# Designed miniproteins, single chains, continued (3): the designs that were tried, part 12

Each design is a single chain, and the fold is of that chain. pLDDT is the mean over its residues in the fold that is shown.

## One batch from the design tools (miniprotein)

Design m8387
Fold by ESMFold2-Fast:
Structure m8387 (fold): chain A 109 residues (1-109)
Amino acid sequence: ERRERVADILEEVAETLRKAALSEKPDKKGVAEKAREGADEAERLGDLETAEALRAVAEAAENNSDPTSYMTLAELLRRIAEALRNGDEERYRRLVEALTTFARGLAKG
């Protein structure tokens, strides 16, 4: 199912961010590449909102190395994945908007 596949993408990006947050030398480029890969896959699956949010996450990762920010992005991605698996469309939309806003804020510094 499309929702399940998008949720899997979000969880993979979240795990990549969590591992980077726990690293003394985060691979910012690797995190950004994983987020862009996820965005391209979400777009192919027709989820344009998730694709846009993941592109914002990629920009945030390249411009920031703060562990707290990475953990916040990871948690938001995990919650979006959970909302998708549960079919909670309202929660999904609110969380994707929150993620995109937070990530764009981080990208500005």
Scores: mean pLDDT 86

Design m8388
Fold by ESMFold2-Fast:
Structure m8388 (fold): chain A 80 residues (1-80)
Amino acid sequence: SMEEVKEKLIEVIDEAAKKHPDDPIAAAKEFLKRAKKIMEENKVPGEKIKEFADELHKVAEEAKSTEELKEKAKEVVEKF
């Protein structure tokens, strides 16, 4: 279900942030790579994957820390 996909994405955000605590760009790149794989494996429409990637890219550019990236990325997942 979409809810299960969202839960997996949130878990991946936490893992990516923990792996890259001082590098929000590296955290965002790892999260996006893993998120795309999860979405593709769960047959999420390409249009939705693109919308998600575009919003996450914007959030990653605006985030001043990995903690802020984590919080804003979770908002993107919730709106997905």
Scores: mean pLDDT 84

Design m8389
Fold by ESMFold2-Fast:
Structure m8389 (fold): chain A 93 residues (1-93)
Amino acid sequence: MREELEAMPPEELLREFARLAIAYARKEGLPYSAVLSAVGEAIRAIEEGRLDEVVDAILELRKIVPEAEVPEEEVERVIKEAEKKLAEVKAKA
């Protein structure tokens, strides 16, 4: 399990995190803004080489939402929105 995640390319690792974050938010009744914030922090962690933090977060989320059935299109949409928000923050200095 951990070895599987450590062997994933960053793009796949981000998709797995986003899928689990969406499922967790649905289970706990969290707003969409919380999902965007969490995915945005995962993107930042990956950019900074902190892949271990993302792996650990995925492992913890898998304990809470083991059956994370989220459409691929929704996962990609959330990632793109989080990327846009990060770009806006970077552009504003």
Scores: mean pLDDT 79

Design m8390
Fold by ESMFold2-Fast:
Structure m8390 (fold): chain A 69 residues (1-69)
Amino acid sequence: ALSEEEAERVKEALIEAGVDEEEAERIARTLTSDLDAGARQIGEVTATLSEEQAKLVEDAFVRAVIAAE
């Protein structure tokens, strides 16, 4: 699971990529309790984004996971 600080970084990337704030907050909250479920939600959302936006979110997620380890 990610810390609140790490999940907040992913939330910021989701909002910057054009994801609704409420949806981004929901995904970030999931990441603090269930990393696998949160990663699945990120995968579903990035499938609806442009390649550039998806990469922004993916990079933020990878950095957050590295920081958590």
Scores: mean pLDDT 81

Design m8391
Fold by ESMFold2-Fast:
Structure m8391 (fold): chain A 88 residues (1-88)
Amino acid sequence: MLELLKKELEERKKKAKEEVEKLKKELGLSDEVVKKIYDKKVKFEEEKLEDFIRNSSAGIDLGEEALEKLKKAEEELEEEEKKLIEED
């Protein structure tokens, strides 16, 4: 299970890199902005997987509040990404 989760994180990092490379080509973003967006996406995916592992190993179901917090974090990531694109 841990090995599969590590492989999943690696795959998500690869997809994040492909996504920011597409944004760079389509929008003409600077390397600095691309790196910032990539780093934020990777950190979000890492935190999401860590929370999943922690809760699953403890036998704790994600409550409504935990799901709402994840949704808000995802929205904040999307807003930060758009702001970085606009500032470039």
Scores: mean pLDDT 72

Design m8392
Fold by ESMFold2-Fast:
Structure m8392 (fold): chain A 94 residues (1-94)
Amino acid sequence: MELVVEVSSEAAYLAARRAAERLAEKLGATVQELPEVDGRHRIVIRLPKEYPEELRVRVFEDAATGSATAAVMFAEPGQEAGVVLAAAVLPPLT
């Protein structure tokens, strides 16, 4: 199972990367940075085995404060609710 995450801001990238690293510790996932394209930051998350659930990343960014929150979750296909596996918060840098 593999998911590519693409974000436009450094704060969103740092939050997503930290959440992905926490997932790696829990499930033995690998996290790899991909080259930037058009100023967008990219990472790939690989799980060591297949899962019936869909792997999703949700990033919430407050552009006014520069803070970001990222969550990595398993969700059933077609279901709105997911189970959060790892999350990270990046506070404002001010």
Scores: mean pLDDT 74

Design m8393
Fold by ESMFold2-Fast:
Structure m8393 (fold): chain A 85 residues (1-85)
Amino acid sequence: GPPVLLLEPREVAGSWVVVIEAPSLEAAKEFGREFLARNPEIKRLTVVVRLEDGSAYALFFEDGELVRERPISQEELDSLLAFLS
């Protein structure tokens, strides 16, 4: 299915953060690119994605480009969701 927002986009410490569930990393990367295309004023975006298999990743975008990709633990994801909710 399409990506689902787990946490609405918000600004944290000068960067935008969004948490989504997506069927694949490629779908999450497309979401980030589409989001930045609609919001060209956003220079830094972190897309945190939970995949359907339970794995999670943080995708870092700067100036419309994916610059970094990191796996994150379920504990880190749960802590982030609790902090940002």
Scores: mean pLDDT 85

Design m8394
Fold by ESMFold2-Fast:
Structure m8394 (fold): chain A 60 residues (1-60)
Amino acid sequence: SPEGRRIVGEAFEEGGRVYREKMAELKAQGKDTYENMIKAFAEAVGVMGEVERRRRAELA
């Protein structure tokens, strides 16, 4: 649906922003290890899921 496509887009935008911020923070602290980068990615994916759930609930 158009609404579904918009929600997915918003989730990717928010997750991408969180990931970029986390990566910048890790690099600034000299902690940009593979393990920390994977954890940052997992956190971003979690944010994407949370945004998707929240936006769908708003359509109720």
Scores: mean pLDDT 82

Design m8395
Fold by ESMFold2-Fast:
Structure m8395 (fold): chain A 85 residues (1-85)
Amino acid sequence: DIDKKVDELLERAIEAIRRGDREEVREILREVEELLSTYSDDSPDTDSVIRLLTLRRLLEDYLEGRISPDAALEGLEKLLNGEVG
């Protein structure tokens, strides 16, 4: 179930950012990229794919220092609560 996997990745990302665990954030980003490679071709308009794309952007922006940890956490928590885009 892709929705369950996306929720697990979101929860892991929130915990990793709270700990400042950048290596775990990079690993989560790798798993997000792999899921996008698998699922985006089947149904690019699915809510799960849109959530994965948003998750990828938030993790990239966090790792590049474009957003604060607090901003990243706010975005991830909204995404976990079903707020897409």
Scores: mean pLDDT 80

Design m8396
Fold by ESMFold2-Fast:
Structure m8396 (fold): chain A 75 residues (1-75)
Amino acid sequence: ALDEAIEALERGDLDRAYELVKPFAESLPPEQLAALKAAGSRLTKEQVLAVMRSGALPPEQQAAVLYGYLEKVRA
């Protein structure tokens, strides 16, 4: 689940993190997904981990932020 994606990100397993987070992120409405992906693409790894660990966002929104970050760093 999302916790496994966070663990994968921490150990540098970007492919596993992407595989895990994509289906949760893509459950969001397209406009919300695009906005959260854009936000995530502007963050550092440390900032993404802080967002994920804060619990401030619903899981699908956390997934979208991580998804945006991962698309940027995997490009």
Scores: mean pLDDT 82

Design m8397
Fold by ESMFold2-Fast:
Structure m8397 (fold): chain A 78 residues (1-78)
Amino acid sequence: SSALQQSLQQSQAFSQRAQQAAQLGLPADEVVRQTQKQISQIMQDYVDKGDIDQGYQQVTQVLQAGRDRLDQLIQQAA
């Protein structure tokens, strides 16, 4: 599905940015943990509902917000 493809692309981008922040010695751990927690909550909410595409859309939004947080950490270190 389009929603799944977008969530996979955003997940890859988030992982790359998290790795970059970690390599710079920045405290990315909290951003990663909070992002993973939010994704888990979203997916748990959709386990019974069966609307997985809507779940993937919300996951995409959470991943984008997480990337923005990581970008802020990187900019503050520059």
Scores: mean pLDDT 83

Design m8398
Fold by ESMFold2-Fast:
Structure m8398 (fold): chain A 58 residues (1-58)
Amino acid sequence: MYVVVRFLLNGVSLDELEKKIKSYGGRIIGVYLFDVVTAEVPKDKVEEVSKLPEVVEI
């Protein structure tokens, strides 16, 4: 099962964030205006991902 997580780049490289998300087995599903990124993350990795400073919504 995957959980949708939203990130705000806030000066962080999209490439750097994408590498982190992929390392948790997740994937980016959308990049929006105002540096907002939406990704799908495996449920068992959500707790680890939620500790990233770029996370704004789970």
Scores: mean pLDDT 77

Design m8399
Fold by ESMFold2-Fast:
Structure m8399 (fold): chain A 110 residues (1-110)
Amino acid sequence: NESEKEEIKKFILEELRDILLNELNLSEEVAEEIISLVLEEYAALKAGDFELAREKLNQIREIADKLGNEDMLEEVTLTLLLLSEVEEGVLNREEVKRRLEGFRSPPLPL
């Protein structure tokens, strides 16, 4: 269901926005710029335009480097992976929540 996929993608993007604003303490302007670049990178990847996707990723990296924040790149990478898996029909909303929780809370050592 395309409508369901779009709702899950919106949820993933809202989670990224929340992390950028509230956990990484970025300004609204910077958070919206990063989300815009993530959407542009995702669109390029979906279209098979790997040169454009790399350009957008490099712009995100430049922002992360300027802010001294490596956690931002990890959050962006997770977001792109989740968006791709939702597009492929692999993940539902509950599975997305589990993946995000697992990323923030690594498994206990065996």
Scores: mean pLDDT 78

Design m8400
Fold by ESMFold2-Fast:
Order: C-alpha cells, then sequence, then structure tokens
Structure m8400 (fold): chain A 60 residues (1-60)
C-alpha cells in the first residue's frame, strides 16, 4: 500500500527529528554554530514530514 509506505516514511522522519533535536541541545552550549546547523536540518525534516502528511491525507 502506498499509504503504508508513506506512514513508514513519516515514522522514519519523526525518529530523525528526535535525534537531531537531541544533538542540537547537546551543542547549544558548546558549539552554537553546529546547533544552528542542526536547527536548519530539523526545519527541513519538518517540511518533509508536512509534505508526507499532506500526501497521506490526499490518499485517505
Amino acid sequence: SRVAALRATKAQIDAQIAALEEQKRRYEKINPSKAAQYGKQIDTAKAMKAAVEAQIAALE
């Protein structure tokens, strides 16, 4: 099912966002530039998640 594949992709993106947010927190006090870079990756991943959610909604 295309929907099942999209739900699996969404779960993978959620896991990536959680890992990136943990890395961002670790670096905020010791390397703010690296923390900012993780922040941009989180924003990109959230945009991808929103696109996947829109595709799921369109198929349901």
Scores: mean pLDDT 87

Design m8401
Fold by ESMFold2-Fast:
Structure m8401 (fold): chain A 91 residues (1-91)
Amino acid sequence: DKEKLEREYETMENLYKAAEMAGKVAEMLLKGASEEEARKLGEKEIEKLPEEYKPLGRTFLEAALSDPEAALKAYEEMKKKYEEVKKKLEE
């Protein structure tokens, strides 16, 4: 059902944006950026999310600041899932 896949894609797009922000924060920290610089990037990206997803974005930011290696790995897995859903929608 294409409509169901489109709704799943919209939901995943917002989740993916939060995960992508966490991945960017994690990558900055692993490259030696300060927590302050990484947090500023994260906060800027969270403000672009719909209100319903801002708390989730903040949770992902705090997780990335606490464990950047795990956050980067989680982002890579989420990216694979996002591309899979997008490919199915385009079929």
Scores: mean pLDDT 79

Design m8402
Fold by ESMFold2-Fast:
Structure m8402 (fold): chain A 92 residues (1-92)
Amino acid sequence: KKKELEEELRELFEQLLKEHIEANYDPAYTEENLAKIPKLAEESVEWILKSDQKELAEELEKAMPDLKKLSFSEKQLELYEKIIELLKKLAE
């Protein structure tokens, strides 16, 4: 179960990073930035596994109202919510 949660978290980070790049970066740089996503997602998950997942979930939940005020898409916000739920499951 823990390994499955780690893999799901990696996939969610890949989706979130793709959404952020596509929404915020110039199209001319999109392909170069997209190529970096798998490595960045792996590094993000590795960092999370070394961190207090409960504390990260709480911090991200507190940040959600501010993220809604930023120019983030509904899909980006949904991905953040899914990441928070996975962090809570990893903390158990």
Scores: mean pLDDT 75

Design m8403
Fold by ESMFold2-Fast:
Structure m8403 (fold): chain A 67 residues (1-67)
Amino acid sequence: MYTRTLTLPVADLQTAQRLAEQLSQVPGVKSAEVVDDTTVRVVLEGEDMDELHEAILRASEVYSQVT
């Protein structure tokens, strides 16, 4: 398994909570948690590099749609 941790900046706590909730529903996201009012931490997993890359792309799309 391959893993990657991302730290994502957001504008406010409401956006952080919404982003964490939506990211937790994305295939390949192991965990999504609000670290503080402007930061979300996401742990992504894939069985291979292609799955991990797709998970990163899906998470990035959700991030751009929420923020």
Scores: mean pLDDT 82

Design m8404
Fold by ESMFold2-Fast:
Structure m8404 (fold): chain A 93 residues (1-93)
Amino acid sequence: SSRIASLYTAGSISLIGAEFEIKLLEEGKGDAKTAEDAINDAETAIENFKEAKELVKEADLPDKEELLEKLEEKIKEAEKLKEKAKKLLEELK
């Protein structure tokens, strides 16, 4: 449970980072480095949430189904942010 919680927290921090970086780019307050950082933060979020999801699948947890749905939603959110950041990066090239 401790490892799952740590991965969820790390993924959530990276997701917030990606959201903030994308917001800066959308406001015209960012460069190619900001877009690259947003892609990297989104990828880190995806990796942490996917690892947490695999651990939840193997764990005997009372809230297993709810946690799996929540993690899947967070993975999809991070994937959308990654694609958005990639498009913003291409616009800056």
Scores: mean pLDDT 89

Design m8405
Fold by ESMFold2-Fast:
Structure m8405 (fold): chain A 62 residues (1-62)
Amino acid sequence: MELTVELVEAPLSEQEVRDMMEAMTEAVRAGEIQPTVTVSVGPAARQVAEEGAKRMVEAAKK
C-alpha cells in the first residue's frame, strides 16, 4: 500500500513510538485490529520498514 510518504520522512520520537505501542497493544488485546505491513516505494526503505514493523509487532505482543 502506498498511502503516505511523509511518515517515512518524519521520524518519530521515542515517546511517540512508546505511546503508539501502548495504543496498539491494547487494540490487539481487544482483538479489534490485525497487524498489517505497509511499505513505501524504494528497495532500501522497504527493507528497513519491514524489519522495523516486525520488531514493533513483537514488542507490542510482549
Scores: mean pLDDT 49

Design m8406
Fold by ESMFold2-Fast:
Structure m8406 (fold): chain A 86 residues (1-86)
Amino acid sequence: KVTYTVSGEINIISYEINEKIGEDPSTIFNDINSSMINYSKGGYPKDVIDKIVKKGQDVISKLPPSQQPKFKQQLDKVLQFVKDNT
């Protein structure tokens, strides 16, 4: 099932649609990280992970340059966790 990954993708899309000054995008990435860890424990849907990574990169590109490295590192950690459990 892709339930958690769909939730993560929805969070990214919600950020794009409802981008507001004062909303912390780290909450979105924390939710994605938790979802990906849960998927890795129950089986890793690689195609689904690739889609979320792409969406995460799109969100990061819309952030101020000063915030991009932090979220890029978080996304890289999620991807590394998946690789370690492959």
Scores: mean pLDDT 55

Design m8407
Fold by ESMFold2-Fast:
Structure m8407 (fold): chain A 86 residues (1-86)
Amino acid sequence: SEDQKLAEEAIEEIGKAMLALTEGDDKKALEYLKKAKEIVSKLDKKNENAQKALEYIEKAIEALEKQDYNEALKYLEEAYEELKKI
């Protein structure tokens, strides 16, 4: 489905963000998370997993801006699990 394709694209961007964080590249991580947020925002607004994924991505962005790296990674793992259910 179109939603599955968008979910897979968002998962790819989240993976790139997580890798950038492990490399200490906060700027690239933030760019990838903003792309993931844009993609997830195109998913069906009635999809509960899409709604949860969007919320977790937004929380991850906020945590990253505060340099709370462990919290950012936890939220990205939660977003990944929600997107996998689509």
Scores: mean pLDDT 86

Design m8408
Fold by ESMFold2-Fast:
Structure m8408 (fold): chain A 57 residues (1-57)
Amino acid sequence: SMDALLQQIADLVKDYIKQMENTDNPADIAKLRKDSQANLVPLSLQVSREYVARRNA
């Protein structure tokens, strides 16, 4: 469901922010930024698909 996807996105964002705030290593921060983008982009596209599906229902 869209609500479950939004919750998953929120939880991932919160986790990545906490990890970035708790490290001073630039390489770890760069990896976290890359990983967050790789994981969040597919979920944002899935939210868009859910919106289209609901509109056409």
Scores: mean pLDDT 81

Design m8409
Fold by ESMFold2-Fast:
Structure m8409 (fold): chain A 55 residues (1-55)
Amino acid sequence: SAEDLARVEEIMARLEAAAGVALPALREEWITGVERGSVTVDDIEAFADALIASL
């Protein structure tokens, strides 16, 4: 949904800001996963938060 895609973009912005680099391949993978229903936005948020905590 548009709301889910907006959440992924917001999560990616937070992750890229924390990492100090753009992550276009990861962004495309997560958007595709949400669109295909293979991954939820909540799973993506949890993964991103774990990555940020590991930086």
Scores: mean pLDDT 84

Design m8410
Fold by ESMFold2-Fast:
Structure m8410 (fold): chain A 71 residues (1-71)
Amino acid sequence: SLVERVRALLEEIRKRLPNLTPEQAKEVIDQLEALRKHLERTVTDPAERAEINRLVDELIKELKEQIEKQK
Protein backbone atom coordinates (compact mmCIF):
# COMPACT_ATOMS: atom_id res chain seq x y z
CA SER A 1 0.00 0.00 0.00
CA LEU A 2 1.21 3.51 -0.80
CA VAL A 3 -0.14 4.75 2.56
CA GLU A 4 1.85 2.08 4.43
CA ARG A 5 5.03 2.93 2.47
CA VAL A 6 4.59 6.64 3.28
CA ARG A 7 3.94 5.76 6.95
CA ALA A 8 7.16 3.68 7.09
CA LEU A 9 9.18 6.53 5.51
CA LEU A 10 7.76 9.08 7.99
CA GLU A 11 8.50 6.77 10.96
CA GLU A 12 12.17 6.53 9.88
CA ILE A 13 12.32 10.35 9.75
CA ARG A 14 10.63 10.57 13.18
CA LYS A 15 13.30 8.26 14.69
CA ARG A 16 15.98 10.76 13.54
CA LEU A 17 14.12 13.83 14.92
CA PRO A 18 16.12 14.16 18.20
CA ASN A 19 19.41 14.23 16.22
CA LEU A 20 18.39 16.83 13.61
CA THR A 21 19.75 20.38 13.71
CA PRO A 22 17.21 23.20 13.08
CA GLU A 23 18.65 23.62 9.56
CA GLN A 24 18.28 19.89 8.83
CA ALA A 25 14.72 19.94 10.21
CA LYS A 26 13.87 22.84 7.84
CA GLU A 27 15.29 20.85 4.90
CA VAL A 28 13.17 17.83 5.88
CA ILE A 29 10.04 20.05 6.04
CA ASP A 30 10.81 21.30 2.50
CA GLN A 31 11.24 17.69 1.31
CA LEU A 32 7.94 16.65 2.94
CA GLU A 33 6.09 19.58 1.31
CA ALA A 34 7.56 18.57 -2.09
CA LEU A 35 6.46 14.96 -1.48
CA ARG A 36 2.95 16.17 -0.55
CA LYS A 37 2.65 18.19 -3.78
CA HIS A 38 3.82 15.21 -5.85
CA LEU A 39 1.36 12.84 -4.14
CA GLU A 40 -1.53 15.34 -4.48
CA ARG A 41 -0.98 15.14 -8.27
CA THR A 42 -0.68 11.32 -8.46
CA VAL A 43 -2.98 9.90 -5.76
CA THR A 44 -6.58 9.86 -7.04
CA ASP A 45 -8.29 8.12 -4.05
CA PRO A 46 -9.59 10.90 -1.74
CA ALA A 47 -9.30 8.69 1.38
CA GLU A 48 -5.65 7.77 0.70
CA ARG A 49 -4.89 11.41 -0.14
CA ALA A 50 -6.45 12.58 3.16
CA GLU A 51 -4.54 9.98 5.20
CA ILE A 52 -1.20 10.86 3.54
CA ASN A 53 -1.83 14.59 4.13
CA ARG A 54 -2.68 13.87 7.79
CA LEU A 55 0.52 11.83 8.31
CA VAL A 56 2.69 14.48 6.61
CA ASP A 57 1.04 17.31 8.60
CA GLU A 58 1.69 15.48 11.91
CA LEU A 59 5.41 15.09 11.15
CA ILE A 60 5.77 18.69 9.90
CA LYS A 61 4.17 19.87 13.17
CA GLU A 62 6.68 17.81 15.19
CA LEU A 63 9.58 19.21 13.11
CA LYS A 64 8.36 22.81 13.61
CA GLU A 65 8.06 22.22 17.37
CA GLN A 66 11.64 20.85 17.37
CA ILE A 67 12.88 24.01 15.57
CA GLU A 68 11.05 26.31 18.02
CA LYS A 69 12.58 24.53 21.05
CA GLN A 70 16.07 25.29 19.63
CA LYS A 71 15.47 29.11 19.63
Scores: mean pLDDT 82

Design m8411
Fold by ESMFold2-Fast:
Structure m8411 (fold): chain A 104 residues (1-104)
Amino acid sequence: APTLEELKAEAEALNDLLNQAVKEVAPKLSLKEQLRLLLLHLSITGNILVILTSKNVAVMKENLEALIRDMDELLSLLPDDVAAKLRAALEKFVKIAEEYIKSL
């Protein structure tokens, strides 16, 4: 089973790519899309933090499901190449998170 340190490493990789994508793409979007992107970014960051810090399996699962939904919406606002890189990092994080949660 993956360790908490391995989960944190994948979370950091996902968060770094997410921050880069938001910084690069936000100035190119409409105001409405920028506000939506910001709210999704804040929600995703919060969900990652809860998954990493929670000691409750049900809370971790709920936040992982919310993360996946919010990421799918955020990815729809990004150029295809940026979305593909971020999706790959998301898939790695989700796989490790699911395996970690199952080990608890």
Scores: mean pLDDT 90

Design m8412
Fold by ESMFold2-Fast:
Structure m8412 (fold): chain A 79 residues (1-79)
Amino acid sequence: SLEDQREKLNEALRLLGMDALVPLSPSTDVREAIRTLLRLLGVPEERQEALVEELMAMLSDPSVSAEELARRLREAGTL
């Protein structure tokens, strides 16, 4: 569900210490929150849309943990 996706993203943001920089509400568009996060992490614009789709897939997969999502976000910031 969208709520499960927001909860997973919020936990990943907390693990990164970025939850205050990308605050999530029930009305937050998760894709736009991810775009904002990738911009803050310094991900080049040409890589952002591919990473948004990858991260959305991870958010929708119940087998992917918030810790794994946080690890992928850290890796994306160095690409």
Scores: mean pLDDT 78

Design m8413
Fold by ESMFold2-Fast:
Structure m8413 (fold): chain A 62 residues (1-62)
Amino acid sequence: SSEELAKVEKEYLKEMARLQEEYAKRLAAAKTPEEKAEIRREAVKEARELHDKYEEEVEKIK
């Protein structure tokens, strides 16, 4: 239980780090403020989805 929880947390943090790196690259490549705003909205949505998945996996352990 404790080991499985640690594994789930580690994977979540790893996925979040990858998400941040990917969106940092996309933001650097963006040429307009409108494009950057869209990318930021997408990043927030994907971060929320990752968090929801993490919560669901934690619930399965309990």
Scores: mean pLDDT 85

Design m8414
Fold by ESMFold2-Fast:
Structure m8414 (fold): chain A 70 residues (1-70)
Amino acid sequence: AAEELKEKALKAAELNKDDPKKVAEIAEGARRLLESLGEPKKGLELQAELYRFAGDEAGVKKAEEELKEL
């Protein structure tokens, strides 16, 4: 489930790589889905990975800061 969600989110981000807002929405959605499955750490890790893929350095930093609090 988590691995399939990660792969699907990465493919969606690749398709929308020219739209940073869309990639951010995908990252946020993936995080919330993993959090609802009881995997908040994996959700934050995936969000950071998707932000890094999009070149959103501020988003990566924020996700990494939240990850350190878990």
Scores: mean pLDDT 77

Design m8415
Fold by ESMFold2-Fast:
Structure m8415 (fold): chain A 91 residues (1-91)
Amino acid sequence: MRVDIFITDEEGIMIQASVSHPDPLEAVKITLENAKPIIEEKDVTIHIAAAGSEEESYKLVQELVKFIEEELSNIESVSISGTTGKIVIKK
């Protein structure tokens, strides 16, 4: 299943594009590690989009969102809609 993870700033400008990896969870881990300085200094939104069946995509997005919630602080809001997840981080 394909997963795209990207990070935008307060203006909606893409700061970090997703990392290519066959394992969605490893793709998230690598993306977060690479973006750690930006996430620690800026207000950002982390976007997750999964391509696949609605049920499988929803479960995967839910799992990836939970992982991010456990790894990051300063989470203001979390939303999951079908195949997409959004995590807002505000300092």
Scores: mean pLDDT 75

Design m8416
Fold by ESMFold2-Fast:
Structure m8416 (fold): chain A 74 residues (1-74)
Amino acid sequence: DPSNPELIKTRLELARVYQALDQKDEAVKVLQEALALAQQYNLDAETVALEAVILFQQIGREDLAQEVAEAFKA
């Protein structure tokens, strides 16, 4: 069920694990999937966006962090 909030939470946790393992490409993929689900199904998208911005910054993808921040600004 793609509308399940636990699916998004699991992806955010998985992204943190990939970041800790320096698997940056995998972390990016999982974060983008979590954001897409949150946006598509309107599941706490602001909280997911904030977590994704922090994680993108931690993995060194400031470009993606800025893109997410801009998308949720207005």
Scores: mean pLDDT 78

Design m8417
Fold by ESMFold2-Fast:
Structure m8417 (fold): chain A 58 residues (1-58)
Amino acid sequence: SRDTILRVAAHELNRSVATVRRVLAQVERGEISVAEAARRLGVSPASVSSLLRALRDA
């Protein structure tokens, strides 16, 4: 299910799955902030937080 969430998110953001996975992994490791991830993906911080929650709940 994590892979499905990442594929859907990547498609909606017009990014590669690898890019979305890498950026979200960097947030999970504390390497970048949610705000920085949002800037890199071109979305709101709330969208990044929702994706991180969905991935934890999967």
Scores: mean pLDDT 80

Design m8418
Fold by ESMFold2-Fast:
Structure m8418 (fold): chain A 65 residues (1-65)
Amino acid sequence: SALEDEVLELAKQGNYQDAAELAKQAAREGKITAQDAEHISKRLIDAGQTNAAILANSAALEALR
């Protein structure tokens, strides 16, 4: 999706905080579910962006509580 592609692009640029904030905001606005957050995290890991994956997943899941 466009959101997942934006998060991945920010992570590739080294903007881990912006990537995490985008995922968190999307979760707060009801645009993504916990399953979507896991899927985004897996895409980041597959791209070699493990640190971004950890930060984005944690931020999104906290927003869903």
Scores: mean pLDDT 81

Design m8419
Fold by ESMFold2-Fast:
Structure m8419 (fold): chain A 71 residues (1-71)
Amino acid sequence: MPTLSPEAAAENKKAAEQLEKAIEELREELERLKAEGAPEREIALKEVQLGMLEIAAEVSRELAENGEKAA
């Protein structure tokens, strides 16, 4: 089973923090686009990107917590 060293766990925690920051920035941009009346296609693309980043952040956080996410 993948067991991370403290150093590897810290790196995954840093990665999760960076992904969460990107998610926050993307959410802010998405709200701005909606407020500006941007095309629905552009909004939909940003929503898809947000969903993908949220999954990546979840995985990185699970790895940082030193364990495998039960599926």
Scores: mean pLDDT 74

Design m8420
Fold by ESMFold2-Fast:
Formats: C-alpha cells, structure tokens, sequence
Structure m8420 (fold): chain A 80 residues (1-80)
C-alpha cells in the first residue's frame, strides 16, 4: 500500500539521520522512528506520520528532518 511504503521510506531516512545527528536531536528522531513503527504495525499510517512530525518538532533541527522525511514519502509514493 502507498501508506505503508511511504512510512517505510520515512523510517529508513530517519534511521540514517539518527546515525549522524547531534546528540541533542537523537531523542526526537528516536521518538519519530517509534511513531512510524507503531503506524506500520497498527495500519494507522496517518497517525504514525503525525506523531513523527510532532516528535521532530521538539528538536532545533526538526524542520530539516521533517522535510527529508516528507521527501522520502513523496518519492516512495511516486514509484508505486
């Protein structure tokens, strides 16, 4: 499904960002990853996405992470 593919693409991008992010941003990225995983497991893709956005908004670089996450979702959706 488009929703699942989008969340999986977002999850991959956030997991890569977690490897190089400043230590102060890592808790917010981890919370966003957990939100996306819950969305995939429950099938509540919209809920998982919105929770991930809220988590990323807690970090000073949250807008950058949100933009990269959204771009990954758009690319994944276009390939279906």
Amino acid sequence: SVGEAALRAMLRVLEEQLKTAPEEDKPSIQQAIEALRRGIESGDYAGGFLEALRALSKSKNGEQYKEQMIQAAQQASAEL
Scores: mean pLDDT 85

Design m8421
Fold by ESMFold2-Fast:
Structure m8421 (fold): chain A 64 residues (1-64)
Amino acid sequence: DFVDVFDRARPRLTDLSDGYRKAGDDLDKAKSDGSDPDVIKDLSDKRTSLRDELDDLGRRVADG
């Protein structure tokens, strides 16, 4: 059902967007605070992963 697909996509898009923003904030804080390089790398990787997922979902929603 098309309506069900869009209703489902909106919470997912919001969750991914919020996660990406939080990951960015966490990364900026970790860099500012001089956290361990491994922590900074993990946060950077998480942000990149979330950005890729958000971009893919956004493109799929735009295409549909």
Scores: mean pLDDT 76

Design m8422
Fold by ESMFold2-Fast:
Structure m8422 (fold): chain A 97 residues (1-97)
Amino acid sequence: SKWELLERAIEEAVEEMRPEAEALYEKASTEEEKREKRRELLLRVIERTAERLREAGLEELAERFRELLLGLLESEPGSPEWEELAEEVERLLEELR
């Protein structure tokens, strides 16, 4: 199942980034720095997930996943753009199940 491959790719990407996340947060002294570090870590998780999907031969899924998640990260939560991208993510997940 493509869903199982996506789930595994996300899980493995998160696990790989966990030690780096902990180390980066120890250096953050302000709420603004913590927000910037969270954004940086989310970008790395997205990129690593896409890379793992490409390694599994799921090139088109990797590209779509990356574009949608990066779009969400760049959009204001609650904006029309955010809602459209969130709906596209939900549709993608339904297609994979």
Scores: mean pLDDT 77

